# Designs tried in a protein design run: designed miniproteins, single chains, continued (3). Part 22

Each design is a single chain, and the fold is of that chain. pLDDT is the mean over its residues in the fold that is shown.

## One batch from the design tools (miniprotein)

Design m8733
Fold by ESMFold2-Fast:
Structure m8733 (fold): chain A 102 residues (1-102)
Amino acid sequence: MKLLDEFIKKVVKLVKDKEKLKKLLEDMFKLFDFDGDGVLSAEELKEMLESLGLKPTDEEVEEIIKLGDKDGDGKLDLDEFLSLMFSEENQKLIEKELEKLK
């Protein structure tokens, strides 16, 4: 997904390291979990994306949630969020972007 790819590219450029990337994603999840309930709503995910200078539509945010949401509650927990970010396809993108920074 183009929006998810742009998000990953921005966070990779910020940390330049795969281990630090995971920690940053965990910290971002916690920061944008405004209710502290351990899940990200569509609204909270949209705010996270906007914080990095992205301009997501509501439809694009819902599509990202549907990709990670295994239980159909319309929200992403931390495990679902990290599984989405570190999917096989996204791992290949992360490695490509990190190689550009060497």
Scores: mean pLDDT 78

Design m8734
Fold by ESMFold2-Fast:
Structure m8734 (fold): chain A 87 residues (1-87)
Amino acid sequence: SDTGETLAKIMVKEIEELLEQARKLVNEGDFESAEEQIERAKDLLRILKTLRNKGYVPISDQEVEELDERLREVEEYLNKAKEEKLK
């Protein structure tokens, strides 16, 4: 298989798993660990975007936009949970 295609799949899966773990940690009230997982997902997404822009990985703009949206949703989920805990 194409190395770039394999790398894209691995990175997307890692980002998805980090975001799922962050959501689980928010549900458990572990906001610090959730923030750590979100920051790791952000860093990987930034690297993925850089590799895509350089033509190293065959990932569509739509797939990247979907990852950006999922990241935003998890960040909003964390922030809302923090606000509810402070009330």
Scores: mean pLDDT 87

Design m8735
Fold by ESMFold2-Fast:
Structure m8735 (fold): chain A 92 residues (1-92)
Amino acid sequence: LTPQEEADLYLALAEIMVAVAKLSPTFDEETARLIEKALEYARKAVELDPSQKEVAKEILNEIKDIATKLYEQGIPRAKEIMEKAEKLIKEL
């Protein structure tokens, strides 16, 4: 795979994980793990292809929104995910 093709794959995986998290009926620790993986995939995609930063920002904003809801539901991991997403958005 070229770096661009690998970046596209990571963005697709991040989008899938965000979509699955949104459909979760429980908003639990498993949902937090899905969006944490989505965050890492979005970060990796931008490292491989910086031209994708706007698409990555959209995914990161969705991750931040889901993490905020999980934190309100009492999932401690969600706070770290929210903070990491916010930091990465500002750096892009």
Scores: mean pLDDT 82

Design m8736
Fold by ESMFold2-Fast:
Structure m8736 (fold): chain A 77 residues (1-77)
Amino acid sequence: DAAIRAKAEAFWRRYVNPWGGGRSIYGQEPSKEVQTPAEVGARFSEAEILRLLRLLRDTWGLPLSDEEVAAMARYIA
């Protein structure tokens, strides 16, 4: 569980907030034109991304709904 939480945190920093708290990726709603590194979709399935995002949400207490997390996973995949 601790290892999974660390992996989810690393995934968030690397693929969702790679610039460390900046509003660039966070405040910019995910869009196909702006933010989806092809390497993320190549490395992780939508189901894996969904699981990692849910673990991150739960670990850090992020106010994200299941629908928002699912939409982010679909976009990143």
Scores: mean pLDDT 58

Design m8737
Fold by ESMFold2-Fast:
Structure m8737 (fold): chain A 60 residues (1-60)
Amino acid sequence: LPASDVGPGELLEVPGVGAETALALLDAFGDGIRTATVAELTKVPGVGEATARAILAFFR
C-alpha cells in the first residue's frame, strides 16, 4: 500500500521505463519524482529526454 508516494507499478506504465529504471528513479527521487524536472530525470542512467517527458506527462 503506497503511502501518498509514487509506486514502482505506476512507473512501469510509462513507455521506456523497466523495473530496474523504476527502482532507480524511486531510489534517487522517492516521492520527489512527482515534482522532478526533465533535466533531473535525465540524470538517471537509462532515462532519456523522451522517457523523462513521458514520466512527467503521466503524472501531469
Scores: mean pLDDT 71

Design m8738
Fold by ESMFold2-Fast:
Structure m8738 (fold): chain A 94 residues (1-94)
Amino acid sequence: MAEELVQRAKEFAREAFELYSNGDYTGAAEKAIQMLEAAGQAAELVGDHSLAQRLAEKKAAIEAANTDQEKGFKSFEAVLETRGALGELNERLA
């Protein structure tokens, strides 16, 4: 299950980045939130509660954004940081 969550998070990260690159900031935020939820669940399953908490904070920051550009920027930041975390989670699951 954790491996499936990491793979889904990687797919959502790719989709979020593509939407951001196309100027669809609202779509990018939606996919970034799905990425953070999947990655957070994987982190909890691995016992990395600190990572799960940080990912939850990133989700809250995107949800609190009040402009499309701010949502886009925070989503892009979340994608970049979460990609690193997904690499670490994948290594720990191997």
Scores: mean pLDDT 84

Design m8739
Fold by ESMFold2-Fast:
Structure m8739 (fold): chain A 93 residues (1-93)
Amino acid sequence: MEEELREAATRAVDGAVQALNKAAELSKDNPELAEKLRQLATYAREHRDDPVALERIAEEVEKMAKEADPETQSVLYLAAEQLRRAAELVRKL
């Protein structure tokens, strides 16, 4: 049960990191945004067991999504959802 929650939390963080890196690739015409997205992906991975850090990253990503183009926005909202899911799962451990 706890082992399944840990695996689910890890998958959610991995999913968020993949989505953030994909959003960075889509943002090649905005190098500042792309770099910030890569930094947030790294920070999420480094703090994968910290629900407060994951929730803060999700809030930052949601703010960035509001100013993004529709394709990048969809990927960023997916990343934020995965980060919030990961935080929820980590809090149950």
Scores: mean pLDDT 85

Design m8740
Fold by ESMFold2-Fast:
Structure m8740 (fold): chain A 77 residues (1-77)
Amino acid sequence: ALEIEEEEADGWRFGGRVGPVDAAAPGTGEFEAFKDGKLVARGFGENGSDASGQGIGDAVVLSVEEGKYVEVRVVVP
């Protein structure tokens, strides 16, 4: 598992969207993590949704500030 800040650095790029900040329930966004141009993890919101498939890891959003992901844990197979 890797802890990653919101900034794109060292070949990491993040995409997707943050769910509405006024939403009562977590898990309303989508998240994609790329490493050196390859998709390595997907997740849905901060609820730890299992999006892993063969060759794609799980991504869990741990913290969000002002619509940006600030802490993400990526688990690659």
Scores: mean pLDDT 47

Design m8741
Fold by ESMFold2-Fast:
Structure m8741 (fold): chain A 84 residues (1-84)
Amino acid sequence: KKVVVIAGSGVGAAVAVALGKQGAIVIGVGAIGEEAAKKAKELGGEAIIPKSFSEALELAKELKEQGYEVVGVGGAGTAIKDAL
């Protein structure tokens, strides 16, 4: 199953790293989300660090159209999922 995790802040960053290690794409938003995305990439996963909230939302919509399940974790991640 194709999964994308949008990580913003809080404990959700650890969940994003774990899912990234298992093959999920990690979209890191904000400082904590960027750290989670970088760590997922270091562990052999795919990670994207968007320049803005709008770019993160566009990326999430694109991946959803491609059949990915979108999971939002943390404040920013949840906000992007709710905007879909």
Scores: mean pLDDT 73

Design m8742
Fold by ESMFold2-Fast:
Structure m8742 (fold): chain A 68 residues (1-68)
Amino acid sequence: MLSKVEQVIEEVKKKLEEYLAENPDMPREEALAKMGKLVVEAAEKYGLSDVEFQQVVAEVSAWLNEQL
């Protein structure tokens, strides 16, 4: 089973992947801004600690840089 952090990472990745699929010509800066908004919303929704928030940011941003 997925931990809370892993569930949040997968949720953010899924939403971001869907957003990128709908907007294939999106600038890198806009994609990163969208990632930031989704991570902040998820952190607030799931009550992430600072450590959990940093882990989500690190994992999702690394993944997004590979997609761009």
Scores: mean pLDDT 79

Design m8743
Fold by ESMFold2-Fast:
Structure m8743 (fold): chain A 42 residues (1-42)
Amino acid sequence: KKVEEEAKEEKKRIDSIGSGENAQKFYDERLRRRRARGAAAR
């Protein structure tokens, strides 16, 4: 799925733009979004 590519790109951007401080928050947000997308029948 294209989600895999998007996930990798997001990880790289987070590391470049933000420090490890945001890494944990973004990871948590991504997990939440994944569950929401599943419920949306995507």
Scores: mean pLDDT 65

Design m8744
Fold by ESMFold2-Fast:
Formats: C-alpha cells, structure tokens, sequence
Structure m8744 (fold): chain A 118 residues (1-118)
C-alpha cells in the first residue's frame, strides 16, 4: 500500500475507499495509518482523493482513538487543504469531538480554522 500511495495516491485512495464501502473500516484505517507513518506527503495526497465520507471516518477515528501527541503529529502531516472538502456537518462533528476530548491545543491553527470556518 505505501508504494502504491507514493506512485499513484488516487489508486491507493480508491483501494482504501473500497475497503471502507465493504465494511472493512478497521482495515481501511490501518492501511491509511501505515501510509501516514511511512510517508506523510503520500498520506496527505491519499486523503485528498478520498470521498468526504471515507475521509471523515478516518479522521474521526484518529481523533477518537489517539493520544493528543499522536493527533498533533497526524493533523500537522495531513494539513488543512485535505480537510477543506469535508461537508459543514462533518467539520462540525470533528470540531465537537476535539472540544469534548480537550484536544484543541493539539490541533494546528490552520486545521482548526478550516473546521471552524465551514
């Protein structure tokens, strides 16, 4: 998956999205997490090519299940542009989760602004 994401992030995104649609959400998330750990730039491009639904599911799980330091590293790597295509409802749900878990200080300001500003 890592090499596919480096050479063809759109095709890697299609594969991850297919797993998500098949209900293999744990597998889809773990493959994305592997790309993020190995190549943050490739992970950013993969995330940009995911549907809003799959993108939301991955980011929501990251915010729900990760420690603050891990959230900070991951959101810094992902960046604000990849999250700009989420729906207003999805952005509001992520922002609510951030506030409920007290993660505000771990979210890069540019990312927080995207989630707050529709």
Amino acid sequence: IVELARKDPKKAAEYIEQLYKEGKTDEAYRLFARVLDADPEAAREVLKNLSPEAKFAIVERLLRDSLGGTVAVALHAIGPEALSTLTPEQKARLLKLIKERGLEKYVPPAVYKVLENT
Scores: mean pLDDT 75

Design m8745
Fold by ESMFold2-Fast:
Formats: sequence, C-alpha cells, structure tokens
Structure m8745 (fold): chain A 71 residues (1-71)
Amino acid sequence: DVSSITDYISRMDKIKSYLDRRIAEMDKALAVLGDKENIINRKLRQDHAAAVSTKNSIDSNINSYNDIMSS
C-alpha cells in the first residue's frame, strides 16, 4: 500500500526534523561543556551519538522505501 508507506515516510521525516533539532542542541551543549570529563558530559556524548545513529538509520530506511516505490 503506497499510501501507507508515504504516510510512514512523512512521519519519519518529522522524527528526522526533531532529531536534527536535538542534535544541534546537544552540539551547542557539548561546546559549552568543552573537554570536561564528567558523568554528565559522557552521558550527553552518548545521547548525541545515539541520536546521530538513529537519524542515519531513518535516512537509510526512507531511501530504501523510496527506492522500492520508484521501482
């Protein structure tokens, strides 16, 4: 069902936009925290890495669905 897939992609694009905003906010926070090695900095870096990884997975999935619909 192309309509259901299109709706799913639209929802994924919204999640990507949210993740882009969150990543930008985390980048700003990490810049302020600098090279301080503490549990908060470590957790924030882990959360940043997880958000980037999730966004990359969403990008890959969107591309896969677009390829399927185009073929």
Scores: mean pLDDT 80

Design m8746
Fold by ESMFold2-Fast:
Structure m8746 (fold): chain A 79 residues (1-79)
Amino acid sequence: AEAAARIARAADAVTDTLISMLKNGELTLEEAKELARRALATVANHLISEGYDPAAVQATRDAELARVEKRLEEAAKSL
């Protein structure tokens, strides 16, 4: 639960920032998606290094990344 909560918290923070930058024309959708992937990969790798189960961490990262990418796509369509 702790690892999943930490990934979800990071995803929420990254999403809010990237949506703001997309709305201001500071990033393309693909640039925003790439930054989200890197941010969540960094958090996931850190959790794995702390001894959390790699499969569970990676599955949670992939699920949260999909949610972030969907929110970014929805924000881009609303511009």
Scores: mean pLDDT 86

Design m8747
Fold by ESMFold2-Fast:
Structure m8747 (fold): chain A 74 residues (1-74)
Amino acid sequence: MLREELLRLSREYVRLMGEINDDLPADEEELEKQAERMTAVVLRAAEENKVPLEVYIESLRETVRRLREALERR
């Protein structure tokens, strides 16, 4: 469940970052691939720092919210 939520947020993050940097993934397959890599990095960071995964998920939600606001200002 938490891994699925993290993957969903990672997809949104990749899309928003691509829009902000004018570097959108070429297709949905590439977006999914980048989202999976980001998910793996976050899972590793949670393990290394011994921080609950829920904390990273909440941080990522806040980041996604800020990225949406940044796009709206363009």
Scores: mean pLDDT 80

Design m8748
Fold by ESMFold2-Fast:
Structure m8748 (fold): chain A 79 residues (1-79)
Amino acid sequence: SALSPEEELALGLARLREELRRLGAEEELARAEALEAEDPRLGLLVMQLTVALLREGKAPAEREEALAAAVARYEAARA
């Protein structure tokens, strides 16, 4: 059977948490989990983008800028 949107979100979050642990991104994971506790979809977005940026070898400053911009766009879309 097909997953519900809520089940897909939970599965996506679980997979991204494992991926961030494998990448040794413990601090990034902790920050994303704090956001997930308030807004699971924002947590998913931050985890997805963090994994992508880490895999691209982006420097910490570039990742911080990209993540801040993504969070700002997400919050603006809710207004």
Scores: mean pLDDT 85

Design m8749
Fold by ESMFold2-Fast:
Order: structure tokens, then sequence, then C-alpha cells
Structure m8749 (fold): chain A 90 residues (1-90)
């Protein structure tokens, strides 16, 4: 399942953007966002939270800043919900 979600995310990212124009870090972040959306869509809320947590931890490592993890997870889940609501309107 995790590998299947990753493959779907890679296929969707390739449709949206020319991967040759992106840095490896931009590709990785794009894939994580799409994986989180797919897990949320499948009702896999715990897996969605794990991906968001990993993204926040990577940003903390790069920036040297610490975030309120629970607050950021909640904010990211709300954004995923809004993205899916916009997709349903099309």
Amino acid sequence: MKEEIRKKAEEELKKLVDLSSLSDSMIEEGLKVLEAIYYYKEGKLEETKEIIKEMIEEVEKISGKKFDLEKKIKEMLEQIKKILEEEEKK
C-alpha cells in the first residue's frame, strides 16, 4: 500500500510538472504532499499524519527551527481537506 501510494504520487507529479526542471528536494516535497492527499482520500488518517510529521521534522532539520508538531499537523490536515474540496467542485 505505501509503495502503491508513492507510485500514484509520482505519476500525478509527472502530469503536473516537468521533473527535469525541479531540484531533488522539490520533487521529494511534492511527492510527500501527494502521498498525504492520497492517504487522506483513502481514509488513512494515521498514515497522513505520519507523512505530515516527517515533512515538519525535515523542515526543522533544514531551518533549525522547532514547531508545535500537533498544531502543524492539524493545520496541514485542514489544508489537505480544502484541496480535496476544490477537486470535488471541478
Scores: mean pLDDT 67

Design m8750
Fold by ESMFold2-Fast:
Structure m8750 (fold): chain A 87 residues (1-87)
Amino acid sequence: DNIEEAVKLAEEATRLVVEGLREKGLEEAAEEVERLGKELIEAIRNGDLEKAKELAQRIVDIAQDAGLYEVAEKAAELLNEALLLAS
C-alpha cells in the first residue's frame, strides 16, 4: 500500500505548512498550499512523479519564503519519503 502511505505523508506535510502559515496570519499563502497539496495527492495517485516532485518543491519553497524553516525542513522530509514510496 505504498501509494496510500505516500498520500498520508503528503497530507501530513501539507497540513504542517498550512498550519504554520495560518499561525503567522498568511491566509492567502495557506490557501495556495492547500490547493498545491490537493494537486500533489492527485499527481501521486496518477503516478505523475515529475509533477509530484515539482509540486512538493513549491510547497517547501512557500514555507521557506515565509520563514517557517523548521516546518519547511520537516515537510521536505515527509515529501521526500512520499515520493520514494510512490516511485
Scores: mean pLDDT 90

Design m8751
Fold by ESMFold2-Fast:
Structure m8751 (fold): chain A 74 residues (1-74)
Amino acid sequence: MSGEEKLEELVREAKKELERLYFEEKASEDELMNFLAGKEVEMQRLAREHNVPEEVLTELLNELHRYLAELVKK
């Protein structure tokens, strides 16, 4: 599995967990932002380890931020 595929899988898992935290656990926006910050650290580590292009990492990070914004603002 490539580094890009690993990052895409982590993004899918993070989106699933954000949805669970928001809808099932009734997590606050601050709690969701803290979760996302942790996932950003994991993504940066994986991107560095697997030499993923900065453009790809930036796009996937923006996708997670957009997903969170859409969840909390409906």
Scores: mean pLDDT 82

Design m8752
Fold by ESMFold2-Fast:
Structure m8752 (fold): chain A 93 residues (1-93)
Amino acid sequence: DELEKKAEILAKKNPELSVEIAKLFLELSEKGVPMTTLLKLEQIYLELLKKAKSEEEKEEIKRRFEKALKELLESYKPEDSDEEIIQKFKELL
């Protein structure tokens, strides 16, 4: 799977991203979500990880982020604005 291989490479270069999160970002990009919007979602994720006080909190943040991205991927519409995408994502976290 070419997508899986690209996700593995992306995750190796960005160790805060799991392969699953990297794959979800690539799938969202393929559906037409702008790279600027995806970078804002990544920034939200990294800020949450930075505030985590334990490995347990980091694992919970990763699981919640993966779930939120999957739900976003399933519900994304090409007419959604950047602000609507970001707001929906924050509500899913």
Scores: mean pLDDT 79

Design m8753
Fold by ESMFold2-Fast:
Structure m8753 (fold): chain A 89 residues (1-89)
Amino acid sequence: EPLYLPNEALKKLLESAGVDKEVLTIEEIVTFFFLWAYKEGLFGPPENPTLVDLSNTELGKLLGVDKVDVSDLPKIKELLLKNMTEVEP
């Protein structure tokens, strides 16, 4: 499975979320995104529980988006991958 190196800004955010790995799989990065969003209380109201509000977050600023839906996994992967470089093991 391919490994990815986060850019400096994303690495700083991952470190603040307790991630101590230098390189991660897409699955690991997406998992840490969901755990971080849950920890920060960013999930939407009961009528939109899958919506994550990033508008006042450093991650939202980095990704250039105000909101993402966790059911749109391809969009989340696309946004995260733009801030990472694929590395060969």
Scores: mean pLDDT 76

Design m8754
Fold by ESMFold2-Fast:
Structure m8754 (fold): chain A 87 residues (1-87)
Amino acid sequence: SRLRELEEEIRRYREIIEFAELASKDPGKWWSLPEEVRERVSREFFEMSREVSKTVPPELALLKAVEEARERLRRAEEELRRLLEEL
């Protein structure tokens, strides 16, 4: 189902953004999260970072990973909105 795929993509991108913000602004709260959540979100973030590093220098890839996640989130939310309007 395309609807379910979009909901999962939106969840992943939101987690990547939240991970970056939480780790930088509130490390204490990040470390209080369950290990399985931290592992999943960290994996998703580094996967995005590796994808971005194919087109930018490695030093910029981490900074650009959050920006890329925000852009992909915006596009996925727009596609979901359009799909729901067609139903």
Scores: mean pLDDT 76

Design m8755
Fold by ESMFold2-Fast:
Structure m8755 (fold): chain A 74 residues (1-74)
Amino acid sequence: SPLQELDTEFGRLVVEAAREISDPEAMAALLERMREVYAEVVRKMREDGMPLEEALEEFKKRFAEVMAEVRAAQ
């Protein structure tokens, strides 16, 4: 299902972040931000008919933006 593929990507990105971020507070902040992004992307898929490929690309782009913010705030 599209949600299972998005969940798989979320898990992959969390593992990627955990390799760079050693501060548990920074990880918690990243996870909270990524849950917000996940909710927005799921809404766009369900309500606006966004294709899975586009949703995955948006999710990855938003992850990169959140990672940049977290790196700057450390």
Scores: mean pLDDT 83

Design m8756
Fold by ESMFold2-Fast:
Structure m8756 (fold): chain A 83 residues (1-83)
Amino acid sequence: SLEEALEHVKRALKFAEEGNLDESIKHLERAIELLKPYEDDPLAKRALENVEKALQSLKEGNVDEAIKYLKIAILFLEQLLKK
């Protein structure tokens, strides 16, 4: 679900900020799986793109850039879940 995707992105942000990159990556990979079915929605697509950029940045060791992308992804997901 989208709520589960948001929780995984939030956990990934926390682990990235703590320097636990392996756990951050696992949570982002799960978030990507959960977001792909919703990619026809423009906000979900923007969230997915930012999660994928964050994952790439973490794999390259660029933690600060990854944190920036994760914060952007959270904003798009929170906007999507607003009723």
Scores: mean pLDDT 88

Design m8757
Fold by ESMFold2-Fast:
Structure m8757 (fold): chain A 70 residues (1-70)
Amino acid sequence: IQWPSEEELEEMVARLPELLLAEAREHGLSAEQVRAAADQYIAALEAKGAPKWVIEALRAAADAAVAELA
C-alpha cells in the first residue's frame, strides 16, 4: 500500500496530540495508558514500514500528550 502524501501525513500527525488528549480525557485514561497505547501503535506502523519521519512525529505527539496529562 502506498502511504499518503507528506502533506496529508503531516496534517494527520499535527492533530494527534489534540486527539490523544481528547480521547484520554473522555475515557479517563492515565498518562501511562496513553503512552502504552501510543508505543504499541508506533511499533505496529514501524513494522509495516512507515517512514522514519512519521514514526518520529508520532513519538513527539505522544510525548506532548503524556506531558499534558501528567
Scores: mean pLDDT 74

Design m8758
Fold by ESMFold2-Fast:
Structure m8758 (fold): chain A 95 residues (1-95)
Amino acid sequence: TVERQRVHDEAADRIAELLAKNPADLEALGRALAEELGLPESQVSTPESTASALVALANVDPEAARKILETIKNEALRRQLQEILDAHRERLAAL
């Protein structure tokens, strides 16, 4: 589980860096994650908390995570986030 946590943290950190540079997409993604996961928006209000929630969703339901990324209107950002989630899934499969 230590290796799985490290892989999760690395993916979440990369996503958080991208979301911090895109505050409008952060707000849209956080709202969508709050609705999907039944969480208060206060728990998905920072780049770090939103990134962690997105990676956690992708671990249990990759299709729901992909659909939530459709809320991001910046196509380049959406592609980068999906690539990070896909790489994360490959790394988990190698553990």
Scores: mean pLDDT 82

Design m8759
Fold by ESMFold2-Fast:
Structure m8759 (fold): chain A 54 residues (1-54)
Amino acid sequence: SLKLAALVVESAPDPAKAFDILRDLNVPDDLARDVQERLAAGEDPVALAAELRG
């Protein structure tokens, strides 16, 4: 799920859109919410995606 979340963040860095896509893909709510909050806080989508990939 982390690699999938990274792909979504790179493709749709808008917080609300990223959250909706992650939820539609059945990514855990905690992870989807964390991604949304971090993007909304202005975190760099490329850096966030790299972290999610490991």
Scores: mean pLDDT 80

Design m8760
Fold by ESMFold2-Fast:
Structure m8760 (fold): chain A 72 residues (1-72)
Amino acid sequence: SKAAEELIKKAEELVKEIEKSKSVSPQQRRELASTITSAGILAIADEDEELSKKVMEVGKEGDEVIEKKLAE
């Protein structure tokens, strides 16, 4: 759906913002997690495998970026 695609885009933008930041805040982590979860629920409800794959990819990128910022 359009809504799931917009949430995926928002999640991608949040990941880029975290990458550019010196650190990650608890608020940024919650916002990213909430956005990815909402996108995933919509993709599953729409039975859209391509959107579900994109959600998984953005989620993985987000997790990797957050882990790097927390380790630094």
Scores: mean pLDDT 82

Design m8761
Fold by ESMFold2-Fast:
Parts: sequence; C-alpha cells; structure tokens
Structure m8761 (fold): chain A 65 residues (1-65)
Amino acid sequence: SEFDKIKELLLSLGFDEETATKTAKELTERGISVETVKKAIELLKQQNLPLSPPLLIKVAEEIAK
C-alpha cells in the first residue's frame, strides 16, 4: 500500500516509528503517493530546509496539485 511505502521511506530517513506512522497516514489521507513524497524530500534538501513533518506534508501537497 502507499501507506506502507511512505512509512518505510520515512523510517529509512531516520524518523521514529510513531512520527513515520502519523506522517504516512496524513500523507495518504491527502491522496499523496510515495513518488510525490520523494520529490518533496528532494526539494526540501535542495532548499536546505528542515525535513520536518509539517513542511514535508505542505510541500508534498503543493507538488500533488
């Protein structure tokens, strides 16, 4: 499922189990794919912005439009 893929991606980036689970749930409830999440992560890294759940969700939603 997209939820499992996003959760595993976030865990691989060093998020704890609780944060990864909550963030993956919020992203999937918004219809965001794992591919969009990957693009959001790369954009945050390129802009030297913190990889925080609120920013990740905001950027992923903007890409998904």
Scores: mean pLDDT 86

Design m8762
Fold by ESMFold2-Fast:
Structure m8762 (fold): chain A 78 residues (1-78)
Amino acid sequence: IEEVAEKYIESIVHRLRLAYRAGMTLEEIRELAESDIKEFKERLKKMGATDEQIEKYVNKLKEKVDETIAELERERAA
């Protein structure tokens, strides 16, 4: 579960970066991230993850999303 969760988090982060560079605003990126977090949570449930594991990985995803948005705000030059 951990390895799959980490790969999924990386995939979400990569997708957010691509969406920003494709012309989405930071506000739209935040909305996309919320949708991706919901889908990630559902995927972990289908894999048999416990509520504790889901909470742990969702918190990690939120942390990585916040880091990514902060980086995109600094990038500006795209």
Scores: mean pLDDT 77

Design m8763
Fold by ESMFold2-Fast:
Parts: structure tokens; C-alpha cells; sequence
Structure m8763 (fold): chain A 94 residues (1-94)
């Protein structure tokens, strides 16, 4: 689980960076999909996910939201904010 979440978070961060560098919204959409998968795994196994992993999911999602909003993709930005909120909600229960 930890390795899979770590890979998904790294992927989301890399894709968000590519979106910012290229201006291509498809990278921002791919980034939010990776972040969504990470938070879904954390929701399914909340006791196996560390506080640090949850913070990293939230940070990756918030960065994706910022990039998507700058590129004009309001829907992707909203989805990314929801991922961050979901990760923070799990963190509150730890």
C-alpha cells in the first residue's frame, strides 16, 4: 500500500509540473486521476496509511488544483480540491 500511494503521489506531482511547464490541461487531468487513486486507497485502508502519506496526498492535490485553475480547467481544479479535503478528513481521524 505505502509503495503504491508513494508512486501515485510522485506521479501526480510530476504530471502537475508537466501541466505547468507545457500549459497542457491533459497533464493536469492525469495528475488529478493519480491523486484520486491515492486518496481512494487511503480511504479503503485508513489505519495502514501514515499521517505523512496523507499530507503528501493533500499537498499533491492542492498543487494540481492550483495548476488546473491557472490553465482554466475549473472542473479539474475542483476535483483536486476534493481530493485534498478527503485526505485531510482521514488525517483528522488519526
Amino acid sequence: LSELIKRLVAGAKSLARLAEETGDVEYARAAVEAAEKAVELAEEHPEEVSEEELREIAEAARRTAEVAERLGDKETAERAREVAERAEEILKKK
Scores: mean pLDDT 85

Design m8764
Fold by ESMFold2-Fast:
Structure m8764 (fold): chain A 95 residues (1-95)
Amino acid sequence: APSKETIDRVVEATLYLMGATVSEKVAEKALKEGNLEEAKEHLEKAIEYYRRAIDALRAVPEDDPLAELARQEVELLEERIRELEERLREVEEKL
């Protein structure tokens, strides 16, 4: 079974991932409506939430059974941040 520390970190990461997902959806809606400033604000917020989720996942102890899965998730989230940073740059170029 995972440790209490690992459970606490996974819960923390999950809450940040929920925040990131909501922020991404708000940004997508803003882009569809032509509201570039709102889109920028929510893309920046989504990136910040993903970074905090990565920090929580990286804090999972190396000897925990979930450590490898946590590291795999970090790699996927780092790719997602790169995609969002590219979208943010495109939005900023249109402002």
Scores: mean pLDDT 88

Design m8765
Fold by ESMFold2-Fast:
Structure m8765 (fold): chain A 72 residues (1-72)
Amino acid sequence: DEERRRELIEEAEALKRRAEELLKQGKISPEQAKKIIEYAEKAIEAARRGDLREASRYLWEAMQLLSEALAK
C-alpha cells in the first residue's frame, strides 16, 4: 500500500525532527534522542523496501521511547 508507506515515512521523519527539537531545548538527553532517531531511521528504511510490518514496529518503538522520555 503506497499510501501507508508514505504515512509511515512521514510519521518517522516527524519523530526525528521532534527528537532533535527536544534535544536542542534540553528536554531529553542525547542518549534518548539518539535511540528515538535510530528507530525512526530504521522505520524509514523498512518502509522504503516495502516491509510495512517492520516499519510499523520500529515506528511504534520510537514513539514509546519519546513518550517515556517526556513522562519523566
Scores: mean pLDDT 86

Design m8766
Fold by ESMFold2-Fast:
Structure m8766 (fold): chain A 86 residues (1-86)
Amino acid sequence: PVEKIPVKSLRSSLVARLSPGQGGRIRLTVVATLPDGREIVVEYHRENGPATGPELSIDSPVLTGPFIDTSTLVGQALKEKIEELA
């Protein structure tokens, strides 16, 4: 079952360094503001290549809208940060 956690706002910032036909680096910063006013920040760094790292998509619904989708790696990391604050 997929859990969706409501948020007041969700902001993302993506910096990508990609070369045609070559690997690159992606830095993603996600800030979630909870309904109670607490903020959670998650940063991801990924090198483009065969590494089995977190899959990130700039078009992922978890990066927009009023809910964190915990079925995604970004959403799971945000949930873990929320649980650490509890």
Scores: mean pLDDT 55

Design m8767
Fold by ESMFold2-Fast:
Structure m8767 (fold): chain A 73 residues (1-73)
Amino acid sequence: SSALKQKLLNQGGIYDSIAGLADIAAKVDEEMGKRLGEKKGPEEYEKYQKAAEDAKKAAEEARKKSQELYDKV
Protein backbone atom coordinates (compact mmCIF):
# COMPACT_ATOMS: atom_id res chain seq x y z
CA SER A 1 0.00 0.00 0.00
CA SER A 2 1.08 3.62 -0.50
CA ALA A 3 0.77 4.21 3.27
CA LEU A 4 3.17 1.34 4.07
CA LYS A 5 5.54 2.58 1.34
CA GLN A 6 5.59 6.08 2.87
CA LYS A 7 6.23 4.65 6.37
CA LEU A 8 9.23 2.63 5.11
CA LEU A 9 10.64 5.70 3.28
CA ASN A 10 10.23 7.84 6.44
CA GLN A 11 11.95 5.23 8.65
CA GLY A 12 14.78 4.82 6.11
CA GLY A 13 15.29 8.60 6.12
CA ILE A 14 15.53 8.64 9.93
CA TYR A 15 18.30 6.00 9.91
CA ASP A 16 20.11 7.87 7.12
CA SER A 17 19.99 11.03 9.30
CA ILE A 18 21.35 9.04 12.28
CA ALA A 19 24.22 7.84 10.05
CA GLY A 20 24.98 11.46 9.06
CA LEU A 21 25.12 12.57 12.71
CA ALA A 22 27.44 9.64 13.56
CA ASP A 23 29.76 10.69 10.68
CA ILE A 24 29.91 14.22 12.14
CA ALA A 25 30.69 12.79 15.60
CA ALA A 26 33.54 10.72 14.07
CA LYS A 27 35.07 13.81 12.41
CA VAL A 28 34.85 15.79 15.67
CA ASP A 29 36.54 12.95 17.61
CA GLU A 30 39.32 12.64 14.97
CA GLU A 31 40.02 16.40 15.19
CA MET A 32 39.89 16.40 19.03
CA GLY A 33 42.29 13.44 19.07
CA LYS A 34 44.80 15.31 16.89
CA ARG A 35 44.59 18.49 19.00
CA LEU A 36 44.72 16.78 22.41
CA GLY A 37 47.37 14.29 21.25
CA GLU A 38 49.67 17.22 20.43
CA LYS A 39 49.18 18.65 23.95
CA LYS A 40 48.68 15.60 26.20
CA GLY A 41 50.36 12.73 24.36
CA PRO A 42 49.53 9.56 22.42
CA GLU A 43 47.09 8.07 24.96
CA GLU A 44 44.58 10.93 24.43
CA TYR A 45 45.03 10.68 20.65
CA GLU A 46 44.34 6.91 20.73
CA LYS A 47 41.27 7.34 22.98
CA TYR A 48 39.62 9.81 20.58
CA GLN A 49 40.61 7.81 17.48
CA LYS A 50 38.89 4.76 19.01
CA ALA A 51 35.77 6.88 19.68
CA ALA A 52 35.87 8.04 16.04
CA GLU A 53 36.14 4.43 14.81
CA ASP A 54 33.19 3.38 17.02
CA ALA A 55 31.14 6.29 15.60
CA LYS A 56 32.03 5.23 12.02
CA LYS A 57 30.81 1.69 12.80
CA ALA A 58 27.54 3.11 14.18
CA ALA A 59 27.12 5.16 10.98
CA GLU A 60 27.68 2.05 8.81
CA GLU A 61 25.12 0.02 10.82
CA ALA A 62 22.57 2.86 10.52
CA ARG A 63 23.16 3.04 6.73
CA LYS A 64 22.61 -0.74 6.44
CA LYS A 65 19.32 -0.39 8.35
CA SER A 66 18.26 2.51 6.10
CA GLN A 67 19.10 0.46 2.97
CA GLU A 68 17.12 -2.56 4.26
CA LEU A 69 14.07 -0.31 4.74
CA TYR A 70 14.46 1.33 1.30
CA ASP A 71 14.80 -2.14 -0.31
CA LYS A 72 11.31 -3.02 1.03
CA VAL A 73 9.76 -0.12 -0.94
Scores: mean pLDDT 87

